# Designed miniproteins, single chains, continued (2): the designs that were tried, part 25

Each design is a single chain, and the fold is of that chain. pLDDT is the mean over its residues in the fold that is shown.

## One batch from the design tools (miniprotein)

Design m4890
Fold by ESMFold2-Fast:
Structure m4890 (fold): chain A 87 residues (1-87)
Amino acid sequence: DVEEANELFKKGEEAEKAGDLESALKYYAEAAQLYLRAVLQGDMSAAANLVRAVINLARVARKLGLLSEEEEREAIERLRELEERLR
């Protein structure tokens, strides 16, 4: 459900603003999974939201030391290319 994914994405944003990076990581990951499921079930309108959720996930993962700054930049570039190709 895209509505559930949108709510999880917002919870991720609020957690990130509060400095709770571990909760932000979890919420963005859950939102990304639901958006991906929607896209795989034929709802292509969720594709841009999927890309945004994964970009935020990568940013938070880098802040937590799970990704290098270089790995974050590479991931964001590849995701932006994917978003352009989906148009």
Scores: mean pLDDT 81

Design m4891
Fold by ESMFold2-Fast:
Structure m4891 (fold): chain A 59 residues (1-59)
Amino acid sequence: MTVTIKGPPGRSTQMIKDILESQGFTVTDIIWDGKFGDPSFNEQKVLEDIPSLKDGDVV
């Protein structure tokens, strides 16, 4: 299954990528619209959603 991460480039998105890949997902893209401090990225919510992720999902 392939997923895209939507979050600011940095340690948190890299850690989430590593976790997703360890669970058998392929991370094709990490995208971010450029506003630092935007609360739209929630690491805990991403981790909770892993069991329900499907091909083409954005986290």
Scores: mean pLDDT 67

Design m4892
Fold by ESMFold2-Fast:
Structure m4892 (fold): chain A 65 residues (1-65)
Amino acid sequence: STRERILRAARRVFAERGREATTMREIAREAGVSVGTVYRHFPSKEELVRAVDEAAREEERRRLE
């Protein structure tokens, strides 16, 4: 899904460049979508950061079972 693709891209660029140095435009480019599409799913960078953190916690829970 587009949301999953954006989350995966955001996690990648945050790890590579850091959260402060990363822009929504860079995340959009990495995800292969428009900046508008990123904002449609995540209205702010802060919300996207929270979603990335939530996804990481959910992945850890799935690993533990």
Scores: mean pLDDT 80

Design m4893
Fold by ESMFold2-Fast:
Structure m4893 (fold): chain A 56 residues (1-56)
Amino acid sequence: VDEILREAGRLAKEALAAGADPEEVERLVNETMRAALLGDREAVERGLRKLRELAE
């Protein structure tokens, strides 16, 4: 969970710096963290991937 939180936070900062919609970034971070708490590894990877796409 801690490593996922760190990675999601890093990607969120990069996405915001790239001009991504703050509301979309917040939604994706929340979805990714919820998936991490539930142990849904596939949903975590999906959320992190979407955050990486916004950071580009």
Scores: mean pLDDT 81

Design m4894
Fold by ESMFold2-Fast:
Structure m4894 (fold): chain A 66 residues (1-66)
Amino acid sequence: SVEELKKKVEERIKELEKKAEELASTDPVAAAVGRKEIRELKERLEEALKLPEEEAKKELEKILSE
């Protein structure tokens, strides 16, 4: 379902945010790159959720497979 795929993308975002926070003190450049990727992923999630169910599923699966 779209809801399950959304949950998986949200879990990935949460994991990436945790990793970026850990890197902030040791490698601020890597942390900044990670935060940019998180922002872009959040935007992709928001756009995917605006699509009809069938297209939303396809886009979310694409996000998870990259």
Scores: mean pLDDT 82

Design m4895
Fold by ESMFold2-Fast:
Structure m4895 (fold): chain A 86 residues (1-86)
Amino acid sequence: SAAQERQRKVREELAKLREELNAHIDKISPEVYEKALELADVTAELIHHIVGILTDPSEEHRQRADELTARANALEKEYNDLLKKL
């Protein structure tokens, strides 16, 4: 599907970014780095399901989007809390 293809491309770009960030990991907190990657992964999956709702509406996509939105909000809070501790 178009949504699945978009998620694949986002994941490929995230993999490249991870390689670049790993070259500079000594300049950032490992906890902040890992939390940022978790947030990016959840956001990529959320985009996939949002596009899924728009292109092929299903209860599965809606439920998963709601779950991922809640998880993204929780991770963003944790990420911001970690930044404040640095």
Scores: mean pLDDT 74

Design m4896
Fold by ESMFold2-Fast:
Structure m4896 (fold): chain A 70 residues (1-70)
Amino acid sequence: APPTKEELLALIGEILAEIGDILELEKELEKLLKEGASEEKIEEAKKKLEEAEEKLKKLKEELKKLLSKI
């Protein structure tokens, strides 16, 4: 069966929330770089950003799978 409108809206909502999290993590990384923070703090911020980007990638693949059923 094709996905329901509610299922699509829920997944789109999750994607938008994850994009928001990525933007916040990018701001934090920029702040750390501008302040000359330790290499350890910069690497931690980069890892968090990479994890959030991988989560967004998975959510986008789920959306593609749902859209392919329409």
Scores: mean pLDDT 83

Design m4897
Fold by ESMFold2-Fast:
Structure m4897 (fold): chain A 78 residues (1-78)
Amino acid sequence: EEIERRAREALERARRLEELFRRHRSGMTPESQAAVEELLERARELAERALETTDDPEEAERLVEEAEELLRLLENPE
């Protein structure tokens, strides 16, 4: 179950990024803080939905791909 594993890894990446964001919070503008929080929440929601989508592998794959894309943007903001 590759999709399920990827979704779980995405949740773990989101948790790790949230910790990194917390450490760097004082160096960020309020706008950057809000944007990071919004993207992290969206990535987590997409990954959770992918885990719940057990009877539609194609939809689950799309959800996890979207979560992974958002996480990549957060990992490489500039």
Scores: mean pLDDT 78

Design m4898
Fold by ESMFold2-Fast:
Structure m4898 (fold): chain A 95 residues (1-95)
Amino acid sequence: MVALSRAEEEAAREAAIRELIERGQLTAALSAVAQLLAEGADEARLERLIREIAEKSGVPAAELRALVRALADAIRAGDRAAVAAQARAIAELVA
């Protein structure tokens, strides 16, 4: 629902992603970051979230960033098979 400014929507979604990170739901958190990236969200904001997930998971931020970008590209393309494959790769990496 577009009742908020883009900055307010991004802030609310960032807060929701941080709650997922705090709960240890890292696959869901990374999928949400990829969705924001696919929608054209601020890259600096997304980089902070990726680093928080990297710190909690022990996975290098560069590897998480590559997977997030691949998932975002698949989302933008509407490629369901690629989305499923990238989501699986994320789940295996942060398990």
Scores: mean pLDDT 80

Design m4899
Fold by ESMFold2-Fast:
Structure m4899 (fold): chain A 86 residues (1-86)
Amino acid sequence: SPEQEIVREAKERILALMKENNVPEEEIKEIEELMEKAINAKTREELLRHLRKLAQKIEEVTKDNPALLAALQDVLSETIAALNAA
């Protein structure tokens, strides 16, 4: 679906940014798992629930990196806007 492709593109961007900023592999795996749950969501309500959990986890893993937090929040904002347009 268009929604699944939008979230898949967001996943690739988020994982790339985290790897470039040397986020620990275990934290990257947790984010990847949350993104996969969002991609496989059967309803918009489930999708938004998974994206909320993702946003919370992003804030947790970026507490000491405000530049990375801002970049990841930009990706999430663009993703939500794209989902609202789909």
Scores: mean pLDDT 86

Design m4900
Fold by ESMFold2-Fast:
Structure m4900 (fold): chain A 61 residues (1-61)
Amino acid sequence: DIEELARRLAELAGLSPEQAREVAEALAKGDSGRAAWILVEAGATPEQAREARALAEELGL
């Protein structure tokens, strides 16, 4: 669920709802490069980016 992933990403990395949504959609499409780019531009740490991937995998994305 993209909505659930976006909500958890916003909480985890301090992303805006719009940024969290874009990351969640990129991860759901398998576009890890776009997801990483958005996270870096938003100022997420490498640890937060890794946790974002783990959350997507936990949710079956």
Scores: mean pLDDT 77

Design m4901
Fold by ESMFold2-Fast:
Structure m4901 (fold): chain A 54 residues (1-54)
Amino acid sequence: ARELAEELSKKTFQEVKEELLSRGLDEMTANKIAALLKQGRVDEAAELLEKAGL
């Protein structure tokens, strides 16, 4: 989860959203994680990824 969040933090909002959707996340959750990463809230994004099974 944390390593994935750190990797995704280097991508654009759109790239993060597309990657998470391709991994089976719903659009609402993907948008929330992408927004957290763009705000620098990597730990909170990692917690949401872990809850989603990533």
Scores: mean pLDDT 81

Design m4902
Fold by ESMFold2-Fast:
Parts: sequence; structure tokens; C-alpha cells
Structure m4902 (fold): chain A 65 residues (1-65)
Amino acid sequence: DAHFQEGLRYYEQKKYEEAIEHFQLAIAEDPDNAEVWAALSKAEAEYGKLHNRPNAGAAAREKAA
């Protein structure tokens, strides 16, 4: 699956947003592929970690909300 291979390449480069997009395309073609689901879960977990950092104190002054 070309989308799965592209997703893995983006994941190795730590481009998790692009990896997620390609893994989602791979799942759309074969929703029963457990390897793609596992890879998507890992990429989404890493993406979530990156997005938790701005909310943890990088978004603005702590008094802004």
C-alpha cells in the first residue's frame, strides 16, 4: 500500500500530521489492516503530545483565560 509506506516515511521524519493523513488514506482502502491502525494510533499519540505543549503554557500568558 503506497499510502501506508508514505505514512511510515513521514512518521520517521516526525511529520506526524502528514503521517496521519496517509495512514487514514491507507485505512480507507483497507480498513481491516491492523498494522495501519497501529501506526495511525502511534502517530496520533505523538501528534497529541505536541499539541499538549502549547496548551501547557505556550499559548499565551497564563492569565489570558
Scores: mean pLDDT 70

Design m4903
Fold by ESMFold2-Fast:
Structure m4903 (fold): chain A 76 residues (1-76)
Amino acid sequence: MEKERLEEVKEKALKDLEELEELIKSDKFSHLSEEQKKKILEAIEEARKKIEEAKTVEEVHEVVGELQKKLQEILS
């Protein structure tokens, strides 16, 4: 039961990261510097690896929260 829920949460989180990566690569975010885009993409890749290694739903939520904080710092 818990393992199935964890897999679903991971799949959703990874899809959300993929969508975010596509948005950052799009012309919609052309106002961001190359350095900002690089930092965002690196943060997304780090989050993806941590999500894949996560053993609990709580760990996945923590990784997503950390990513959101990093994105706010990069965009500020």
Scores: mean pLDDT 79

Design m4904
Fold by ESMFold2-Fast:
Structure m4904 (fold): chain A 81 residues (1-81)
Amino acid sequence: MEEAEKYREEGERLAKEGRLEEAIRKYLESLYLDPSNEKTLRNLAKVLEKMGRKEEAKEILELMEQNTTKAGLKAMSLASS
């Protein structure tokens, strides 16, 4: 979906600028529209690691190996907190 891609691209731009909290918000908006998007999930996990939220990042990456959609739903429940 084009809208999900736009949110992901905005998140990538914000992450490059060091605006990590805003990047997470945009990645979560992208995942709300497309929870199975592997690239968005990987980008979110990297930002979470940079913020010291390493356990949340690890859970997302582990779920991605089994089920990308489940990883997206888990990411939204954890990273939104």
Scores: mean pLDDT 80

Design m4905
Fold by ESMFold2-Fast:
Structure m4905 (fold): chain A 57 residues (1-57)
Amino acid sequence: SAEEQEALAKAEELITDPANRDLSEEELRAKLEELGVPEKYHDALLAYYRQLKESLK
């Protein structure tokens, strides 16, 4: 749906924003819920976030 697409676009912005690199996985999950991202996408988005943080080690 258009609503899901908008929520996913906002989630991508949140995850790729360098200012958000210090967010815990719990905080990120809460923000994804606030954005209306369906729960089925949460694990994949958290995995993406972990991968981005790992690139900074």
Scores: mean pLDDT 79

Design m4906
Fold by ESMFold2-Fast:
Structure m4906 (fold): chain A 60 residues (1-60)
Amino acid sequence: PLAEPTPEARELTEEARRALEEGRYEEAMELAQKALELSPHNVEAGVILVAAAVALAVEK
């Protein structure tokens, strides 16, 4: 089986997704980046980070 994210990284990923849904793009990026620091192969956190970064760039 593939390595799964740690419980801490999973919680940070959930928080990042919530921040992204609420339009808190800067916070979503910070949370997703922290999740990736704990679990570098966390695809979900990587997707959230990219989505938040694109949304933040387009917002201005």
Scores: mean pLDDT 77

Design m4907
Fold by ESMFold2-Fast:
Structure m4907 (fold): chain A 98 residues (1-98)
Amino acid sequence: MKARELLKKGEEAFAKGDYETAIKYFDEAISLLPEDSEERAYALLLRGKAYYKLGQYDKAIETFKKAIEVAKKVKNPVFAESLIYEAQTLLEEIEKKK
């Protein structure tokens, strides 16, 4: 299955509240996507959100930090800025709960 199909399946699982299944699909998509791609940064953001929904804050933090690192390598500045802002906001939210 191609990375785009896995990402879609992950998004569908996330929308249904099946965060564990969403993470599995996002993990597979991430493994198939280039390290500097928009899709990889986005998949990492969604994976972090899924961990956050599960209350797995340590994994969410690690994943959001990886999403930011990948986004900084992306050539599309509008995409990168938007994703970094969202990931940083979620990181601050998690750190306030600790």
Scores: mean pLDDT 86

Design m4908
Fold by ESMFold2-Fast:
Structure m4908 (fold): chain A 70 residues (1-70)
Amino acid sequence: MEEVRALAEAQAAKLEAAGMSKEAAEALRRAQIEMARLLAEGREEEAAALDKETLARLEAELKAAIANAQ
């Protein structure tokens, strides 16, 4: 868990440096930690559902960033 938490935090920091908002980066970090927890507990279906939701949010953030850049 601690190692996963550190990796999720590092990934969020890289995304933030790439132009993602602090709020979005922190939401992604929390989602990754929760997915790891669900997988460790054997709750694979819930982890998969959270992964799909997280990807949808990232896609929406990317579309918004592209629109704002134009």
Scores: mean pLDDT 70

Design m4909
Fold by ESMFold2-Fast:
Structure m4909 (fold): chain A 77 residues (1-77)
Amino acid sequence: SMEKAREYIEKAREALREGNYEEMVRYAELALEYTPESDLETRAEALYLRGMGYEGLGNTEKAKELFKKAAELKEKA
């Protein structure tokens, strides 16, 4: 459901504002689960949020890979 994907993106952004990077990753992953493969823009946004969450947790290599995937999808959107 696109409504659920958007709700989880908002929750991930709220977690970012609160500095809760574990929750941020969790909600970004849920947003991806509810986002259709054809919605490249929403998928890119969720991948950026997931990347920021991993960067906040100190997992820099995973964050870099997620940012790269998000950028590639945004170019195609």
Scores: mean pLDDT 87

Design m4910
Fold by ESMFold2-Fast:
Structure m4910 (fold): chain A 82 residues (1-82)
Amino acid sequence: SKVAEEALREAERALELAKEAGTDLKKAIAAALAGIGAIFLAEHALKTDKDPESQALAEKAIELGEEAIKLARENIKKAAAA
């Protein structure tokens, strides 16, 4: 589905942004928000798209989105402490 594919694409971008952010507070916040958005799209896809392929894409998007948020959160803590 388009929603599941978009969720995965957004999750991959969020993770790249989180890796780029380092101690940049604005970039880290942007990465966290992107990760949240990707998870929201993925959760919507899981509810609406019942085919195995869409479910697998959405699950992968949640996984990557959670990783992006975790990394971004660590970067935000480091930036706030500096």
Scores: mean pLDDT 83

Design m4911
Fold by ESMFold2-Fast:
Structure m4911 (fold): chain A 55 residues (1-55)
Amino acid sequence: MLSEEQKERILAMLTSLVQGGAPDSALERVLEEAKRGFPEDAEEIERIYAEAKAA
């Protein structure tokens, strides 16, 4: 399972990309990379992604 530090890093990275105007393809690449590293936490990673896009 993802630690709090790992969740924070993923959120920070995605938030930075969203605020920087990165294309959806770049966001999807980061999301896919995170899911490959933590496949058991794929649902949590998608929730973090949604949170980053809402910020």
Scores: mean pLDDT 78

Design m4912
Fold by ESMFold2-Fast:
Structure m4912 (fold): chain A 76 residues (1-76)
Amino acid sequence: MSQAELEEEARVLIRAARELIEELKKASGRRKAVLAAALGVVAAALDFVASLLEDEEVAEEARRAAEEAKKAVKEA
């Protein structure tokens, strides 16, 4: 995987994390549990991708999104 491809994947995951956080805030019951689980997986993927990124700015955005996701899961 090239760095450009990895940066594109990071941006997709950052967007997915933010969308899941917003959905989680308005969800209840089983949907809330499923969204929290999905967000946890996305957070782990963001941490991994951030560790492989050479662009510090994109890596920092990915780490920030992972932190936001983990916080949202804990607050759920």
Scores: mean pLDDT 84

Design m4913
Fold by ESMFold2-Fast:
Structure m4913 (fold): chain A 90 residues (1-90)
Amino acid sequence: LVKEAIELLKEAIELLEEALKKATDPEKKEALERAIRYTELALYYVEKGELDAAIKALEAAIEELKKLADDELVRKAIELLEKALELLKK
């Protein structure tokens, strides 16, 4: 379960970095940068076994990304992050 969550988080980071490269709006770039940082923080906490902290960071990342759900890469990233969140809450 933890290994699966780690893989989903890494895939989500790749999609978000791709979305960031394509973004031209400064507000969208800032939101993507915040979401990437929260996802990286969640990955760090998962690797340390700090699951409650990881869940909180992941929820913050998802909240930032919901504002950008018109982007296909962002929608795919949200789906991966929500799957990771479900695995961590088991």
Scores: mean pLDDT 86

Design m4914
Fold by ESMFold2-Fast:
Structure m4914 (fold): chain A 96 residues (1-96)
Amino acid sequence: MEELKKEAEEMKERVEELLKRAKELAKEAKEAKERGDEKKVLELEMELGAIELALAVILVVSKKLVEKYPESEEAKEAYEYAKKALDEVAKLLDEV
């Protein structure tokens, strides 16, 4: 059970790190788009896409963790964290 809490906490930390980077990349992409730097926009969109994929993997892993340990609040929190972050990154990609 202590190992489960550690794994869930590490997932939440990873989700927060990925979401923070995605927001920074989205801001840079908007600024590059305003400057007409099409090459930079494409590079930043590719990095955002990689973050979206990483979050999707964490979502699948955390969902399986909830299915295996349905009474774990930490597992449920990690899943909700990943789900919310993935939704937010998908919206950021649609805006670029």
Scores: mean pLDDT 85

Design m4915
Fold by ESMFold2-Fast:
Structure m4915 (fold): chain A 94 residues (1-94)
Amino acid sequence: MEVERAEEAARKAEEAAAKGDAEEAGRAAVEAGAAADAAAARGASPEETARAASAAARAARAAFAAGGKEAAIAGTAAAASAAGAGFQGGAPVE
């Protein structure tokens, strides 16, 4: 559920960035990050946590690409959530 939410949010962030909608890209990145955090907090499997982290990272990338200060802040938060979730999933070298 949280993994699917993170992946859907990442898709929305990428679509918003493609349209130049920095506000929507930022909102979607925050949603993807929150979903990754929720997956890690509930003790999701390493595979599910890694998938959610990957989605949050994609959303962060899209927010950075969209441009603007608010999108950059949201992208940074989503990237932090991705790193945290990845760590919980056993990601090496962070």
Scores: mean pLDDT 74

Design m4916
Fold by ESMFold2-Fast:
Structure m4916 (fold): chain A 72 residues (1-72)
Amino acid sequence: EPSVAEQAKAHREEIEAALAAGIEAARAAGDAAALAQGEFAREALEIAAATPDPAEADEKMFKLHKERLAAL
């Protein structure tokens, strides 16, 4: 059976796939705000996955949030 870490990774991949589907649905509907929110959520998950230090991941996610707000 997969380890707890492998199960967590699989669940994260499922969430990423659901986000990708939601982004595609928003694009098909022409909802620019929903698209921007979905892209932000996906990028935040990528930061969490790529950054093993939780304090550093939190700082990077906060920076991403500030950059996205400033760009709007």
Scores: mean pLDDT 73

Design m4917
Fold by ESMFold2-Fast:
Structure m4917 (fold): chain A 108 residues (1-108)
Amino acid sequence: DPQQEKIKKRLIEENGLSEEEAQLAIKYKLSHYLVRAMKELGLSEEQIKEIAEKLTPEKREELRENMLKAAGEAVEKNNEKDYEKREKILEEAIYETARKFVEELLNE
C-alpha cells in the first residue's frame, strides 16, 4: 500500500522512529508517542498487541483529550517564548501522558 509506505517514511524521518517502531505503529495503528512509550517500557510485540486491542475508539479519544490538556498546561506553566524550546516542552508533556496511559492499560 503506497499510503502505508508514505506514513512509514514520515514516522521515521519526521518523528524519529526506527524502522521496526514505524512498522509496529502502522500494524497496530499507534501514534509515534505510544510506540515510543511502549518501547521505553520494554514491551514485547505480544504486549503491544494486547494494549492496541484495549485502545478502543473511546480510549483513543480520551488519550487525545488528555494529551491536549497536558500540552496546554505545560505551555502555561513554563511560559516559554522560544519556539524550539516550547515545542520540546509540548512534546515531552504529550509523551509523558502517552507513557502513563500505556502503563494504566498494561495494568488492566
Scores: mean pLDDT 83

Design m4918
Fold by ESMFold2-Fast:
Structure m4918 (fold): chain A 57 residues (1-57)
Amino acid sequence: RVEELRRRFAEAEANIPAALAQAKADGHYDGTTPEQLARMVRGGLAAAYGVPEEALR
C-alpha cells in the first residue's frame, strides 16, 4: 500500500514542472513553487489514505 502511494507521489512530483509551465503559459501561475506543490500533494495523499506524510518521503 505505502509503496503504491510512493509511486503515485513520485509520478505526481515528476509532473509538477510541466504543470507549472502550463500554468505560466496560460497566465494562471500564482507563484507556487515546485516544493510547495509537492508538499501539498504529499499531504493530500497521506490524508486520503490515512498514512503519515513521512511515509511518502
Scores: mean pLDDT 74

Design m4919
Fold by ESMFold2-Fast:
Structure m4919 (fold): chain A 57 residues (1-57)
Amino acid sequence: DELEKLSVQELIELGREAVERGDLKSAVRYFQAASNKALGEELEKFYDVEFLPPEAA
């Protein structure tokens, strides 16, 4: 929940700090969230033009 409210840049910065601390597990989580958010923004542009069905759980 908290990670989804952060910007891509903020998530990347937190990931870098976690790597410096040696907390690779947290770093992976932050980078994964940043990647997912950036990809989501790109996909949203296509959804505005292309009529696609919603994704199911």
Scores: mean pLDDT 69

Design m4920
Fold by ESMFold2-Fast:
Order: sequence, then C-alpha cells, then structure tokens
Structure m4920 (fold): chain A 117 residues (1-117)
Amino acid sequence: MEADIAEADRYLGAGQPEKAFLHASRAAAKAGRKVRVRITGPDGPLSPEAQEALDRLNKVLEEAEKLGAVEYERTGVPADLTPEDIKRILQVLANNLRVAAREGLPEAELDIDLTPG
C-alpha cells in the first residue's frame, strides 16, 4: 500500500497521471477503499480526438474497476473532450484515491462536470 502511494506521488510529479491513477487505485483497493466517479456533460457527437481521449480514459477506469477501486458512471460527454482534459481527470482521481488509501476514507465520490459554464 505505502509503496503504491509513493509510486502514485512520483508519477503525479512526473506528469504521468495514467500511471499515477493505476498505482493509487491499487493502493486504495488494498486498503478496502473505493472512489465513485461520475462524469457529466452534454450529449453530442464526439470528434475523433475526443473519442480517442475517452477510449483511453475508459481503459484506465476499467483497470481500476477490476481492482475494486472505482465505480464509474457517465451521463454525457462533451464533444470537445481533449487529451489534456483526460490527464486532468486522471490527476484528480489519482489524488483522491491516494488520499482514500492513506487517510482511511471508506468511500469517496468525485463528480466531474465537463459542461461549459
């Protein structure tokens, strides 16, 4: 657990939020903690870039769900979702999971609103 938290901290500092998130997910799962992730946004067609970014996010979230660390719900996706948005989402998720693992939170909820305004 502590080694996974240390690796998550290292990858966050290195600008690698995907790896940070997976290490934080493993730490949270070992601690019996999980994060509920709700992503909200307007319904619309995705650009190829937004679809690729979403596919990447989904792969990482699926790995975290296999560990028992994440429950994921999506109620819409912005058409302008960028790889930079995915990195920010993963960074926030990694931070919340590492805190849950370290601090002993029973369950954390994270609502990400991608709607404009």
Scores: mean pLDDT 70

Design m4921
Fold by ESMFold2-Fast:
Structure m4921 (fold): chain A 88 residues (1-88)
Amino acid sequence: GLAALAEEALAHADAAIAAAEAGDVEAAEAAVDAAIAALEASGDLEAEVEAGLAAIEIAVGKIVGDPAAGLLKAAELVKKGAELLLEK
């Protein structure tokens, strides 16, 4: 259900934050990608918007030479998407 996808996205987002803070950009990106996939699997338009914005922040971080900052912003957006799913 939507709650299970929200919990999955939240767990991946928390893992992404921990990896990014540890300097493991590859692990952080993999975790954010998994969180985005969980939100997209929900079929919820609001959650999909937050997932799309998260993907943009990952790309922006790479362009400006700060991928860890982009991943932290993306993790915050996927957490917002998960919270929107928990309200349904």
Scores: mean pLDDT 85

Design m4924
Fold by ESMFold2-Fast:
Structure m4924 (fold): chain A 55 residues (1-55)
Amino acid sequence: MEEHIRRAREALERGDVRTAGRHLSEAVDAGGEEQARPLIEEVTELMRRQEEQQR
């Protein structure tokens, strides 16, 4: 669980939203939903900004 969350955070720091999303999904599926929640919100914010800029 924590390993997936750590990998997601590293991917977010690199701007790799796709990889971060994959690791967050794995963490949630493994029961790490509470720990993943703030990172999920960060991914959602980044995706929203990317949609606004259209890349």
Scores: mean pLDDT 75

Design m4926
Fold by ESMFold2-Fast:
Formats: structure tokens, sequence, C-alpha cells
Structure m4926 (fold): chain A 70 residues (1-70)
């Protein structure tokens, strides 16, 4: 379902933005990774996809955001 894929991509984008904000606030890598892992599992369950698929989407959106930061 293309609509569900778009919604998952939006959720992954928002999660990537949240990771960047946590980094800017000076949260530790350990704390950020713990929160990220939990949210990835929640999204995987919500959309019926693998944890790896959600993780890869979040990583892709994070890379795009970092490239746009300059």
Amino acid sequence: DEKKKKELEKEAYELAKEVLEMEKKGESDEEINEKLAKKIKELAEKYGVSVYEVRDLVVLEYIKLKEEEE
C-alpha cells in the first residue's frame, strides 16, 4: 500500500529530525540510540514491517537532513 509507505516515510523523517534535535541538546549517543531503537520497534509494529526496514528509512532521512544542514 503506497499510502502506508508514505506515512511510514513521514514518521521516519520526523524520527530522524528528533534524533538531530537530541544531538543538538547534548544527549548522549547511548541515550539517543536507546530512544531510537524503541521508536523503531514501535513503528515496525504499527506498519507491519521489519525493524530493519524502519531503521534503514530513518538512517536515509537522517543522512538527507545532515546533507541539507550545510
Scores: mean pLDDT 81

